# Designs tried in a protein design run: designed miniproteins, single chains, continued (5). Part 35

Each design is a single chain, and the fold is of that chain. pLDDT is the mean over its residues in the fold that is shown.

## One batch from the design tools (miniprotein)

Design m17199
Fold by ESMFold2-Fast:
Structure m17199 (fold): chain A 80 residues (1-80)
Amino acid sequence: MTFEELVKEANEIIEQLKKIAEELKKRYGDTPEVKDKIDYINFVIEGIKKAIENRNFDSLKEAIEYAKELIQKMKEELEK
């Protein structure tokens, strides 16, 4: 896997996180809990972007793995 392949995967993950944030807002509205979750999603997105800017393979790989775990947890919460 190249850094360029990780960047492509990272961009796909960012889009998934954005869609989850939109779905949380649509389903639950502007509650404090939803705002906290959306803020955290945005924090994770910014972390991925910084890893891309720094061209650090290991940091980007770790950020992607963490974001995938977050996506799974958020999807489980949305299915309740």
Scores: mean pLDDT 82

Design m17200
Fold by ESMFold2-Fast:
Structure m17200 (fold): chain A 63 residues (1-63)
Amino acid sequence: MQLTEEERKRYLDGLIGAARRWAEQLGLSDEEIDEMIEKIRSAKTVEEARKILDEFFQKAVEK
């Protein structure tokens, strides 16, 4: 499914805000949070962005 540039930016902004709060609760470092945000911003689809978020949170839970 293709997103318009406007839809993608709107979705990513919301996801980044939520992801930062969740990452803080899981004890991720500032470097890990910034890496996650950069990867989410580079995502071409909503599915790709969600996969990136899930991968970072799976690693955080293992700590």
Scores: mean pLDDT 73

Design m17201
Fold by ESMFold2-Fast:
Structure m17201 (fold): chain A 94 residues (1-94)
Amino acid sequence: YIEKLKELIKKAEEAKTEEEIRKIIEEYIDLLAELFNVELSEEERKLMVESLYETIKKEAKEKYGEESIENKKKVLIELLKKEIERLENGAVDD
């Protein structure tokens, strides 16, 4: 899982479009579902992706003043790095 999260960070750093950011979020949601052994319906998966994307947009605007692709990438990368740190510290059930 940590290796897959690191690959998602690499993809996020290379992302140039909102569609690429959404795809990375989708892969992250799929990875979380796999980690927690949860089966998501297509509707639940879409809702989670949309919810996380909206959260990233708000964070980008609040922290960096603008909802740019670059600022959304920064927020997504920060989120993924924080998740890796949490997993490495053994706080996987929090």
Scores: mean pLDDT 79

Design m17202
Fold by ESMFold2-Fast:
Formats: sequence, structure tokens, C-alpha cells
Structure m17202 (fold): chain A 77 residues (1-77)
Amino acid sequence: KAESAIEMGRVFYNMGMKDLALAAYRIAAEKYNSPEGYIGLGDLAEEMGDKETAIRWYKLAYEKFNSEEAKKKLEEL
């Protein structure tokens, strides 16, 4: 489920396994249509210094799911 993929992404990120974290968040976002997955992808892009990619992921969460969390992140960038 999306929740398991998000938790897995968090664990991989904390272990420094960025590629595995990215894959887990992509599963949550794209396979399970989770707004939290898209937000996780945006957060990873910000960590890598790629603000344009982060904006695209947050915008997808906001536009597809009306995510207030994604809207807040867009306003802070």
C-alpha cells in the first residue's frame, strides 16, 4: 500500500540510500496515487538542490489531489 511505500522511502532516505528512497516514493505516488508520495519526491528534489523538480512534484500533488501540504510547500519556495 501507499503507506508502506512511504515508510520504506523514509527508512531508505535515513540510511543514505537516496535511489531506493526515490523508488519507494515513486511507487507511492505513481502506482498508488498518493499525494504524500509526490510530496516525498519533491522533498528529495529539494535536498538535492533541484528546486524546479521539487516544484513540479509539489504542483502535481496540489493539482491532482488538492493537497494543502503541497500548496504550503509551493508557497514556501
Scores: mean pLDDT 81

Design m17203
Fold by ESMFold2-Fast:
Structure m17203 (fold): chain A 79 residues (1-79)
Amino acid sequence: GMDKIDEFFENMQKLIEEYREEILKLARERFSDPEEAEAWATFVAFLVAVRYADKKNVSKEEILRDAEEILDRFLEIEK
């Protein structure tokens, strides 16, 4: 069988590939600087991947809601 750590990293990669574009869209709605938006989107995509890679039956809506909340938190700090 697959090593547990390898399975975790493969699940992380799948989550990043699946959600990166939608997270970037959410970041662009919040951050006017394109480079800043891309940097936060990348960071949030990795953070979400770490949070959800070991969880089964996670909805797209739940993942994107969590990503949006994290982006909103960083927007408050940048004010």
Scores: mean pLDDT 83

Design m17204
Fold by ESMFold2-Fast:
Structure m17204 (fold): chain A 68 residues (1-68)
Amino acid sequence: SAKAQALAQLDALKGKWVSPGAIINLANNYYDSGVLTDAQKDRIVALAKAGQSAAALAELEAAVRAAP
């Protein structure tokens, strides 16, 4: 499933530095695959653009885990 692929991808990034641009790309890809809602994607992108990369990544991981 798209959620399972997203979880595997995020697990592979665990403990690594992730750029704001990479977080934005992940959020857009997960939105396009139906894993994230509009509101979740917009919030994660806004946090990444504000330089809050740790908060953006944490919200991305939580949103993917919460997806049905």
Scores: mean pLDDT 85

Design m17205
Fold by ESMFold2-Fast:
Structure m17205 (fold): chain A 94 residues (1-94)
Amino acid sequence: AKAEEEKRRQELGKKVVEIGDKFAATHPELTEELLNAGEEDAAEALKKLLEALSEEEQKVFLEYYKLLLAEAESTDEVDPEKVAKAKKILKEAL
């Protein structure tokens, strides 16, 4: 099962990279806005990103993001405050 979970993560990661590359090519102004967003604007920036994506692309992105948050929370390798902020940003963007 663990090998299947790692394969799923890699597959989702590859799809997210492809989505990001396509987004940067088709929405360069929004990409620049997202990269320059401050902490206080992060939730609004994420919401704009999600709204610009197709329903299928949103699902892939959110699944990968939630997976990364779950891994960060489980490993103690990531600052708990950063994990809490990321969860808050996701909740506010949705």
Scores: mean pLDDT 72

Design m17206
Fold by ESMFold2-Fast:
Structure m17206 (fold): chain A 120 residues (1-120)
Amino acid sequence: AAQGIVEVLKTLGVSEESAQKLGELYERAQPALAAGELAEVTPEDKELLIKVAKEIGAPEEVIRLLETGELVGFGIHLTADGRLVILLEDASRQERITIVLDPATKSVSVSVGRINPAPA
């Protein structure tokens, strides 16, 4: 539920305004995620994600990745372990970016992979 996302974000130091907006973004993304797809990224979504990353004190490399990427798809979900997972697709690099926020450790983890890897 959106409320669960808001509480996780507030625990990580996100402002009430940004936490509520990201909770709304979470609800909007759920139908696409349930269909095995990612939701479209608007310029406002990108600005919100960058703002949240700055508020939680994410590494400068993570913020730069969000700022320089041509973000076209996103998903967001809360795991059973209480971690927030953000999935982003960057059209400029043909990459999927996975950002994991852990409120227990206040850590930010980032992994990058190809959207459609060529057969090896």
Scores: mean pLDDT 76

Design m17207
Fold by ESMFold2-Fast:
Structure m17207 (fold): chain A 75 residues (1-75)
Amino acid sequence: VKVVLEIDPNKSLEELEAEKARLERLIAGAEKKLAEEEASPNPDEVKIKNLRNLIANLKEEVAALEKAIEEKRKA
């Protein structure tokens, strides 16, 4: 998985909001998978750790996108 914190300044507000929505869907999917793994009778601790790290990284990307969206709305 490539961690990309780059926000393209040439992207429209619609494109930035679409990217944010995509990341939010990935977070929701990862959180669902984390909950399923934690509820499993045989939980995989390595998968749990990896999912928590993934969720944290995706949330950082969402925060960066929210900042870029706010700046574009003010401009």
Scores: mean pLDDT 79

Design m17208
Fold by ESMFold2-Fast:
Structure m17208 (fold): chain A 78 residues (1-78)
Amino acid sequence: ESKSKSYSFTDNGQKYTLSSSATGEGAVAEATASRVYAAATKGSGTSTVKIESGDYSTTVTSTFENGKLVGITLETKE
């Protein structure tokens, strides 16, 4: 199972894109002005949440086993 969502907005003339994706059993993904979230809730899987603006990006990758978070990696590029 795979789920993905994205949301874009503009602040002070700069465009931002929020994206969330998850793969695995019970995959959920949400991207709104108030919340960005992705998880595998029922089994093993991975999720990615990314914020992009121009040359800036921040990516959070999470690993799940049996619906539990077992690993997280944060990467930022400017």
Scores: mean pLDDT 80

Design m17209
Fold by ESMFold2-Fast:
Structure m17209 (fold): chain A 94 residues (1-94)
Amino acid sequence: SEKDRQLLLQIADALGEAAKAVEEGDEEALLKHVREIEKLLDSIENPEVRERAVKEVLPLITAALILYSAGDRDAAVELLNEARDRVLALAKEV
């Protein structure tokens, strides 16, 4: 649906902002954007689209947070950017 496509685009934007927060070392901003992404994922109306979006995003965010906590900011940014690209690809299909 158009609404689900717009939610996926908002998730992609929030992933980009999360990556910037990692680059800046702003943990508060990073966690704010992660919470926003979780709310946007939960707001997807089509169960199949929601399941696909969760599968593409959640493992990469989880890994990025672990890498950020370990001090590997470059790897965390790479995973958040990968999640963004996957969500943008999904948005073209819905």
Scores: mean pLDDT 91

Design m17210
Fold by ESMFold2-Fast:
Structure m17210 (fold): chain A 63 residues (1-63)
Amino acid sequence: METAEEMNKWVEETRNLSIEEIKKLPVEKRLARAGYLTSIGMFSGKLFKEANELFTAVAKELK
């Protein structure tokens, strides 16, 4: 997994990605992104929508 510094830099550089660009990322990267942002308390409507869709996709793959 990425170091905290690497993840923070990646999140900062991807802040301006549209929701559609974020949905094109691999599910593993989207999970890491959502987990990191949630752990540092950073939230937005866009991130909530992304996280909800991501959790649904993961649930379908694991079940």
Scores: mean pLDDT 62

Design m17211
Fold by ESMFold2-Fast:
Structure m17211 (fold): chain A 78 residues (1-78)
Amino acid sequence: SGEVLLQRARLAIESVVENATRNQDLDWAREEVRAIIDQTVQELEDLGLPEYAERAREELTRFAERLLAEAEERIRRQ
């Protein structure tokens, strides 16, 4: 289902950002989260859920931007 794909994408994004924060490599994380979002959107479109795919892109992008901003602040305070 689309909800399972979204949850999987969120977990993958969290994992990427956590690893990038530890390694201080947020540029890599930005590329990886973009790829995760693009793949998730494509999988939703392939399931015949194009409107949900567009909403998922917006939600996952905002989620990733928030996590990346929090990670950047955490790195700057170390």
Scores: mean pLDDT 86

Design m17212
Fold by ESMFold2-Fast:
Structure m17212 (fold): chain A 63 residues (1-63)
Amino acid sequence: SAEDIRAMIAAERAEIARLDEEMERIRASDLPEDRKRLLLNVYRMAKGGTELVIARMQERLAA
């Protein structure tokens, strides 16, 4: 249902917020620059996947 899809989108948006918080902790850490870049790449991939899921759900909701 549309309500279920909206709830799922809200949950995925909450996951993006969590990933953004983790990325900020990595940026603020004392880790070496190369290590930060590697970890941030992993989180960027995860965030991109979540954004794609949201986009697909929004497409289903709109059509």
Scores: mean pLDDT 87

Design m17213
Fold by ESMFold2-Fast:
Structure m17213 (fold): chain A 80 residues (1-80)
Amino acid sequence: GMEKLIEAAKKALEEGIKRSTSPEVIERLQSAADKAIELAKEGKDPAEVARQLGADFSDIYEEALNEEKKRLEELKKKLQ
């Protein structure tokens, strides 16, 4: 139920924090987890909230990877 979903969201955030040293990525993961917890408290379907949390985390990781690629390309251009 709701308690299990909240625990899962907290655990996902803890794992995300352990795997990231970027404060910006950690803040985005925290916001996604907080949103999932709020939706669970509002009585939204646990399966839908879990799917959304997974999608949000996936998007955050993909965006972080894209931002890092852009940063490296900009650094490469500055060294030219």
Scores: mean pLDDT 76

Design m17214
Fold by ESMFold2-Fast:
Structure m17214 (fold): chain A 93 residues (1-93)
Amino acid sequence: MSADEARMLATKAIVEAAKKVYEEKLPEIEKLAKETGISLEDAAIKLASTTDFKEELKKAVKEAIDKLISSLKNEEAKKAAREVGQKALDDID
């Protein structure tokens, strides 16, 4: 596997991990919107801004990247995947 292929797989893993976290939080977003009388979009923004949500998202990203790295045999590919993962974690902060 090339470093470029590893970067693409890392990006895909991050996107899929993020989607799963948002899907799992959809009932909480809907409840928040209903209880506070705000839009679903505003409720999603409020929840996504919480420390707990950011920590859960970071955990999901770390787990996805670690799983990908454990499947790679080439050190350059592992390094490329780690760099993509670290940038995503930094962007969540």
Scores: mean pLDDT 83

Design m17215
Fold by ESMFold2-Fast:
Structure m17215 (fold): chain A 86 residues (1-86)
Amino acid sequence: SQDEVIAKAKEFAKLAGYTVSDLKSPVTKADLLSASNKSAKIARFIHGVANGKSLKELTPAYYEKPENAAEAIADANAFIKALAAE
């Protein structure tokens, strides 16, 4: 469920040392390609969980594909918004 995904997103953010205040929305394609933005790292882990991939496999080159970038951006912004609304 969405609540379970939000709970996992919080757990992963905590393990990565991120707080909700560290996360900015909207996440952009440039953020994903830079791989330095904390919100972009959350986007990549959400995508990793959804696709059974590790964060190490979700490189900037993966997000050069428009479909992958668009999906990751949409998912990340939805989850960050849900986290902030709690």
Scores: mean pLDDT 66

Design m17216
Fold by ESMFold2-Fast:
Structure m17216 (fold): chain A 93 residues (1-93)
Amino acid sequence: SMERKKAILLTALAIRLAGFVVDAKYVYKMPQEKVDKLAELMKGIFEAFKNEDWEKMKQLMKEVLELVKDDPELLARAEELYKWIEELKKEME
């Protein structure tokens, strides 16, 4: 069913967004103020995806890229996450 498919996609998205925040804090040792902003942006990306607000999702993802731009490894991981989210979005269409 479409409803079940959406629930599965949202669960996968939540796990990967949360994992990115956890890695930013504990693996990449991002300052707490930036981790808090990242968590806020990731929550916004999840809500935008849930509401199928693709323009808001793209804007928030650009803010994530700007926030992590000074760490080449985090930036590369954010870009990979963004590509994965775009593929996930195709499953909603």
Scores: mean pLDDT 88

Design m17217
Fold by ESMFold2-Fast:
Structure m17217 (fold): chain A 88 residues (1-88)
Amino acid sequence: SLLERIDKLIEEAKNASKEEAKKLFEQVMGDLLLYASLLPEEKRKKVLDFIEKAYEKIKQAENLSDEEFRNIVIETLKEMKKEVEKLL
């Protein structure tokens, strides 16, 4: 279910404006925070570390073009999905 939601948001991001891509990223981060709250401490810390790293990456990309920002959001979400799959 979580992975299917992430896949749908990645697909929506492919044609999104910068502002829309930012909102889609925030939705995935919200879903991951909820997921992390249900995990044992060790796994929770890993998810929270991934979220922090993702936010830092997106913050550094804020001044890029809409296309470059969108691509960074998509790649970041794909990376997060792979890391979440390892915890399932």
Scores: mean pLDDT 83

Design m17218
Fold by ESMFold2-Fast:
Structure m17218 (fold): chain A 71 residues (1-71)
Amino acid sequence: KTYYAGRIITPAEAAGTATPEQLREFEKNLPEIYERAAKVAEEAAPHALPSVQDLLRKTAERYRKLAEEAK
């Protein structure tokens, strides 16, 4: 399904390669990571094709919701 080395990885695969300390730091920073992703999508939306603009806005909304849930 998902892979490593230039591919999408699963959380289980990431957990297998990371130390417990790195995992805690990653989880602590998840809200900020999601908020950053949402902002990038929102900034990209006005410059995209109309069909892609709606997709980017919905993607930004999903990332903001994930940021709230990760707090």
Scores: mean pLDDT 66

Design m17219
Fold by ESMFold2-Fast:
Structure m17219 (fold): chain A 75 residues (1-75)
Amino acid sequence: SSAALSAALHAAMQAAGEALRRAREAGVPDEELKRLADEFMAGVNAALAARDIAAIEAERDRFLAQLEEAVKRTA
């Protein structure tokens, strides 16, 4: 449903925004953050075009994992 798709997108963007903010505060370079965020947005846009909630959630999980690894490399 459109409502379920909207809810999944909202949850994904909220989690992504929080993780991105924490990665920035941890000192991950802006260039790397931008690259990862651009990849995430491309994936989310493709999932939205397909109306695929599972794909939105997979892109969220992938982005969060990539940000966590970037934080570990910065430490």
Scores: mean pLDDT 89

Design m17220
Fold by ESMFold2-Fast:
Structure m17220 (fold): chain A 80 residues (1-80)
Amino acid sequence: MTPAERWGERVKERAKRMKLSKQTILSGMKAIALEAKKIDPELGEEIEKLREQMEKQSLDEVYEAYGEVVSKFMELLEER
């Protein structure tokens, strides 16, 4: 597991412990997508599409997607 993957997992578990709402996490994913687009437009677009899909999914699936999004964004930052 990479450092970025560990960050994603920790952020996901913290969101679950804090009982963050689906709306809060979707807003966080939107913010990450906007920042990612400044560095890698393809990744930013991928995150935005995943966020839109998550609007129709359960809270548990949204937590999983959030961890993945954070992992991808941290990997991007490590490359820059």
Scores: mean pLDDT 83

Design m17221
Fold by ESMFold2-Fast:
Structure m17221 (fold): chain A 65 residues (1-65)
Amino acid sequence: SKLEELEKKLREMGLSESAIETMRNAFETEKDKERFLSVVESLGRARGLSEEQIEEILKLLEELL
């Protein structure tokens, strides 16, 4: 699935399994698209991803949602 492909890219970018699990839980439980994207952006910043990496991830998530 596209979610599994995204999780693989997040691992390659250096996100921890706990951060990926938090993102997956938010995807499954949060029905508000804007709040979900905000959670992912906050996680990316907290884990030290570049603005370009965060933008790429958000774009992929928007295509999935």
Scores: mean pLDDT 74

Design m17222
Fold by ESMFold2-Fast:
Structure m17222 (fold): chain A 82 residues (1-82)
Amino acid sequence: SAAERAAAALREAGVEELVPTVRALAAAHPEATAAELVGVAAVAALKAGRFEAAKALYEEALRLAGAEHLIPEARAHIEELE
């Protein structure tokens, strides 16, 4: 499911604490894609100052959305915020 793919990405990025929030979001919005769920977690990680986790999650969200060509730009943008 989209929730299970998103949960796996969150664990890999080291933000397992966000898994319950993402599962709740997926239950409330069954139309949400794995890319959208991972993207929400990436924004939460960025707002929390978790820059390495945010980069990993944005990269995975773009990969899940088929937009891998945007990964270098997203990574550079987050690094500029550090």
Scores: mean pLDDT 81

Design m17223
Fold by ESMFold2-Fast:
Structure m17223 (fold): chain A 74 residues (1-74)
Amino acid sequence: VEELTEKVQKAIETASKLSEEEQETILGIMRRELAEVLGEEVAEKVYRAAREGLKAGDPQKAKEEVRKILEEAK
């Protein structure tokens, strides 16, 4: 879970520096990987939190919300 949290945080940080189209690609890959490990419901929550934070221009808040979701999924 800790490794997934770090990987997701890096994906969010990378996406925040890229175009919206590239953000969707990165977040889509992240969502698919999370769905395989934690299930589709958790992956969807993480994807939504990351997308909302990035759209608001606050990648730090996106990372914090995602971290909380991943911790609750254990």
Scores: mean pLDDT 78

Design m17224
Fold by ESMFold2-Fast:
Structure m17224 (fold): chain A 75 residues (1-75)
Amino acid sequence: EEKREKLRQHVLDLLRGQPGAPASEEAAEKIADLAVAFYEGKSREEINKLIGAELTDEAYETLKTNLKRLYESVV
């Protein structure tokens, strides 16, 4: 819970720092949930459900690498 909230706030701050990117609470929450799911080793099926779409193998591995790194940098 505390780790998830800290991660969500960090993601929101990153989004606010991106030129032209929407700094929405909803986007930050989704990204934080996804980062936690990757770090916890959730299945690809569970990850696809969180995203609401089927990822290609390349997109899946890229997101996994980036979001696990994001989680580790905050926690």
Scores: mean pLDDT 73

Design m17225
Fold by ESMFold2-Fast:
Structure m17225 (fold): chain A 78 residues (1-78)
Amino acid sequence: EEELTQRILANIAKAKAEAEEFHARGGPEDRPLLRRGLERLKGQVEKAISALKDEALKEKIRAAMAEFEAHVERLLAE
């Protein structure tokens, strides 16, 4: 489970960096794509969490995902 957790966390961190870069280069017409990306990642992460049995690892992933979602919402609020 640790390997899967590490991969999920790495993917969330990568998505956060990509979202920041996309926002910096993108215009208003690109914001729906950023929202769609967040929605897809959120669904994929929840599906992956359902395969885990360790409550602490699930909570750690959900916390990271919540932080990423809040970060994207802050970018979109501009």
Scores: mean pLDDT 77

Design m17226
Fold by ESMFold2-Fast:
Structure m17226 (fold): chain A 95 residues (1-95)
Amino acid sequence: SNLLEALKKAVEAMKKSTDPETIVAIARGIIDLAETALEKYPDNAELAREIISILEEVKKILDEHKDQLDPATYEELKKRIDEVIEKAREALERA
C-alpha cells in the first residue's frame, strides 16, 4: 500500500530531522494518517500490526527529543499515539 510506504518515509524523515517543529509536524501527520487508515480498513490485521510498529518507532523518536520539545506538546503527542495504538490492538483482536 502507498499508505504504508508514505508512513515509513515519514518516520525516516522524522529520524533525520533535528528541528523540533519539523519533528512535531511529521509526528502529527503520522498519527492522523494512522488513525484514518484504521477507520478505513478496520478488518486489515496486517495494516493494524504495521501501524503499531510505526507508532512505537515515533514514540521512541519523540523520547529521544524530549528535552527539545514543548512539554505540553510532548505529552499531547504521546497520549494520542497510545490511543491510536490501543485502537490498532482492538482491531487485531476483531480480525
Scores: mean pLDDT 87

Design m17227
Fold by ESMFold2-Fast:
Structure m17227 (fold): chain A 95 residues (1-95)
Amino acid sequence: SRENLVMKLTQIEVQLIGAETELDLLKKQGKLKNPEIQKLADKLNQLMSQINSLITQFKALIDSDPSEAQSLLSQVQQLMDQVMALVDQMAKLGK
């Protein structure tokens, strides 16, 4: 249903805010001066950009093509798994 898709998107948006917050914290702590962490941050920014593009497409299609919107949301979920893995790796290197 549309309501279930919107709820899933909201959960994804909360996870994105969490990732952005962690990245900002590492930047403020000077951790991005570490080349290994900076490389992961660059990948994270690319993934977040791709996710935001897919979310924009999802919002445009949710009422006109719910099947395609659901497919886009599934792609976003797969990319979010990569985002969460990168965030975890960056946090461990930042110790």
Scores: mean pLDDT 88

Design m17228
Fold by ESMFold2-Fast:
Structure m17228 (fold): chain A 62 residues (1-62)
Amino acid sequence: MVAELRQQAGEVLQQSSDESTRLTREMLKSTPEEAEELSKKNQELNSKYQEERQKLLEKAAA
């Protein structure tokens, strides 16, 4: 159902936010080299979650 797709898009956004916050906290506790790797991982995850959310919203709009 369209409502389920919108709900899933919201869950993806929430998961992205939670994961980003968790990675940021880990970066503060990590060495500079580890923090750089976590920062890149965080950016990659945010991009993937944004793509997934957009696809779900497009399916809901169709």
Scores: mean pLDDT 77

Design m17229
Fold by ESMFold2-Fast:
Structure m17229 (fold): chain A 75 residues (1-75)
Amino acid sequence: NAAKAPADEVIEVELPNSATLEEARQKADEVIEKARKLGKKIRVKVTSDNAAGYVLRVRVREGNIKILEELEKEK
């Protein structure tokens, strides 16, 4: 595989334990859509943690750290 140093900025957005998979998907789509409107590309993974419900893991390439702040600000 291509050698790639850690160049990703990552945040995790935890959803309430009562959140459904459908709600997690909708939240992921919102985050992706906001990123696209800012002209940036991100990757979002929805994971299930039985202890904490669903978690969205948002990954952004190095140099796009400002988009993470914008996504958190626009809650």
Scores: mean pLDDT 60

Design m17230
Fold by ESMFold2-Fast:
Structure m17230 (fold): chain A 95 residues (1-95)
Amino acid sequence: GLPKLSEEEKEELLRQLVEAVRALKKEIEELAKKLKDPSLSEEEKREARRKMATLFAAAGILTAAAEIIGGKDHPLVQEAREILKEIKEIVDEAE
């Protein structure tokens, strides 16, 4: 099989995954703010909602990857899961 990742390599990868999820949250926050603009066309609103759904799905996938790599009890995995919960709250409020 493939060589097993060292604990240091796993930790580095987990940090990168957490930062990626955090970056997605920032993009989702900007899209949610844009959706509050009453001057947006219905087409622009649909595009923003589609992009938000895609970014939310990506954040979910990255969080699941972190859980597979680090396990549910890892502090970085817990951080990714908390960020994903915050993303869900933003997405739910934007609907």
Scores: mean pLDDT 88

Design m17231
Fold by ESMFold2-Fast:
Structure m17231 (fold): chain A 102 residues (1-102)
Amino acid sequence: MSLEELRKKIVEYRKKTREAIENGDYDEAVENVKKMLELRIEMLEKYPDDPEIQRLVELRNLIESRVEPGELPESYKKFNEKMKEELKDLAERYQKAVEKIK
């Protein structure tokens, strides 16, 4: 199904992002995160009423709330700074898409 294809592509870009961060290639990591967020926005916009999509958003928020910011490696902190700068508008678009499914 189209939704499953989107999920598979997101998983692929997530893996590439992780590998790029481990190699210190933050430019490549940002590009892969951008593609991943674009796919997530498309998924949320096309399938907002899907219970699994809503549940996945809730589960992600629960997982993220358990990670202490101070426990993140320095490489991830540098990546997050660059990601915020490069992806600010895309992150705002993602947040609005999530809010519409509440």
Scores: mean pLDDT 68

Design m17232
Fold by ESMFold2-Fast:
Structure m17232 (fold): chain A 78 residues (1-78)
Amino acid sequence: SEVEEIKNMSLEEFKEKAVKILRENGDTEGAEEVESMDDEELERFKELVIYYLKQGYSFEDAVRYALEVLRRERAEKA
C-alpha cells in the first residue's frame, strides 16, 4: 500500500519524494521549506503525511496539509 511504501522510506528518500511533488506542482516555497528541514522536523512531517494518507488523501494533498500543520507548530514555538 502507499502508506507502507512511505512508512518504509528513509527520511532522505521521503524528503526527496516530497520535494519532487511540491516542485512538480509549482510550490517552490514548500519545496525549499522541506529541503531546509532537519531530521526531527522530517520525522514529524513524515508522521503527519502518513496520518493524512490513512485518512484517504493523495500523497500530494497529504504533503500540503502536513506542511500547513508544521507551519502552525513552528509559529507556536517562536
Scores: mean pLDDT 85

Design m17233
Fold by ESMFold2-Fast:
Structure m17233 (fold): chain A 85 residues (1-85)
Amino acid sequence: AAALRRLGARAAVLLAEMRKYLTPEQFSKVSVLVQRALQALRAGDYEATVAAFEEIIKLAESYGNEKAVKLARELLEDARRVFAE
């Protein structure tokens, strides 16, 4: 419960950071993927959670946003730790 709450808070930080550098259309696509990842995480769906974060990383890479890529990779690692416990 506490770990999931912390992960959700970190996802909000990622979205706030990406909003500064992305167009509204690009941000909308990332926001949908983050919501999907959080829903999968709450449902305990490891495969869906990992797939959603990997898609976010690919999208951030396609935008050339190194900071967003780093934040997305850190979130994926945090999610993997939650499932490993």
Scores: mean pLDDT 77

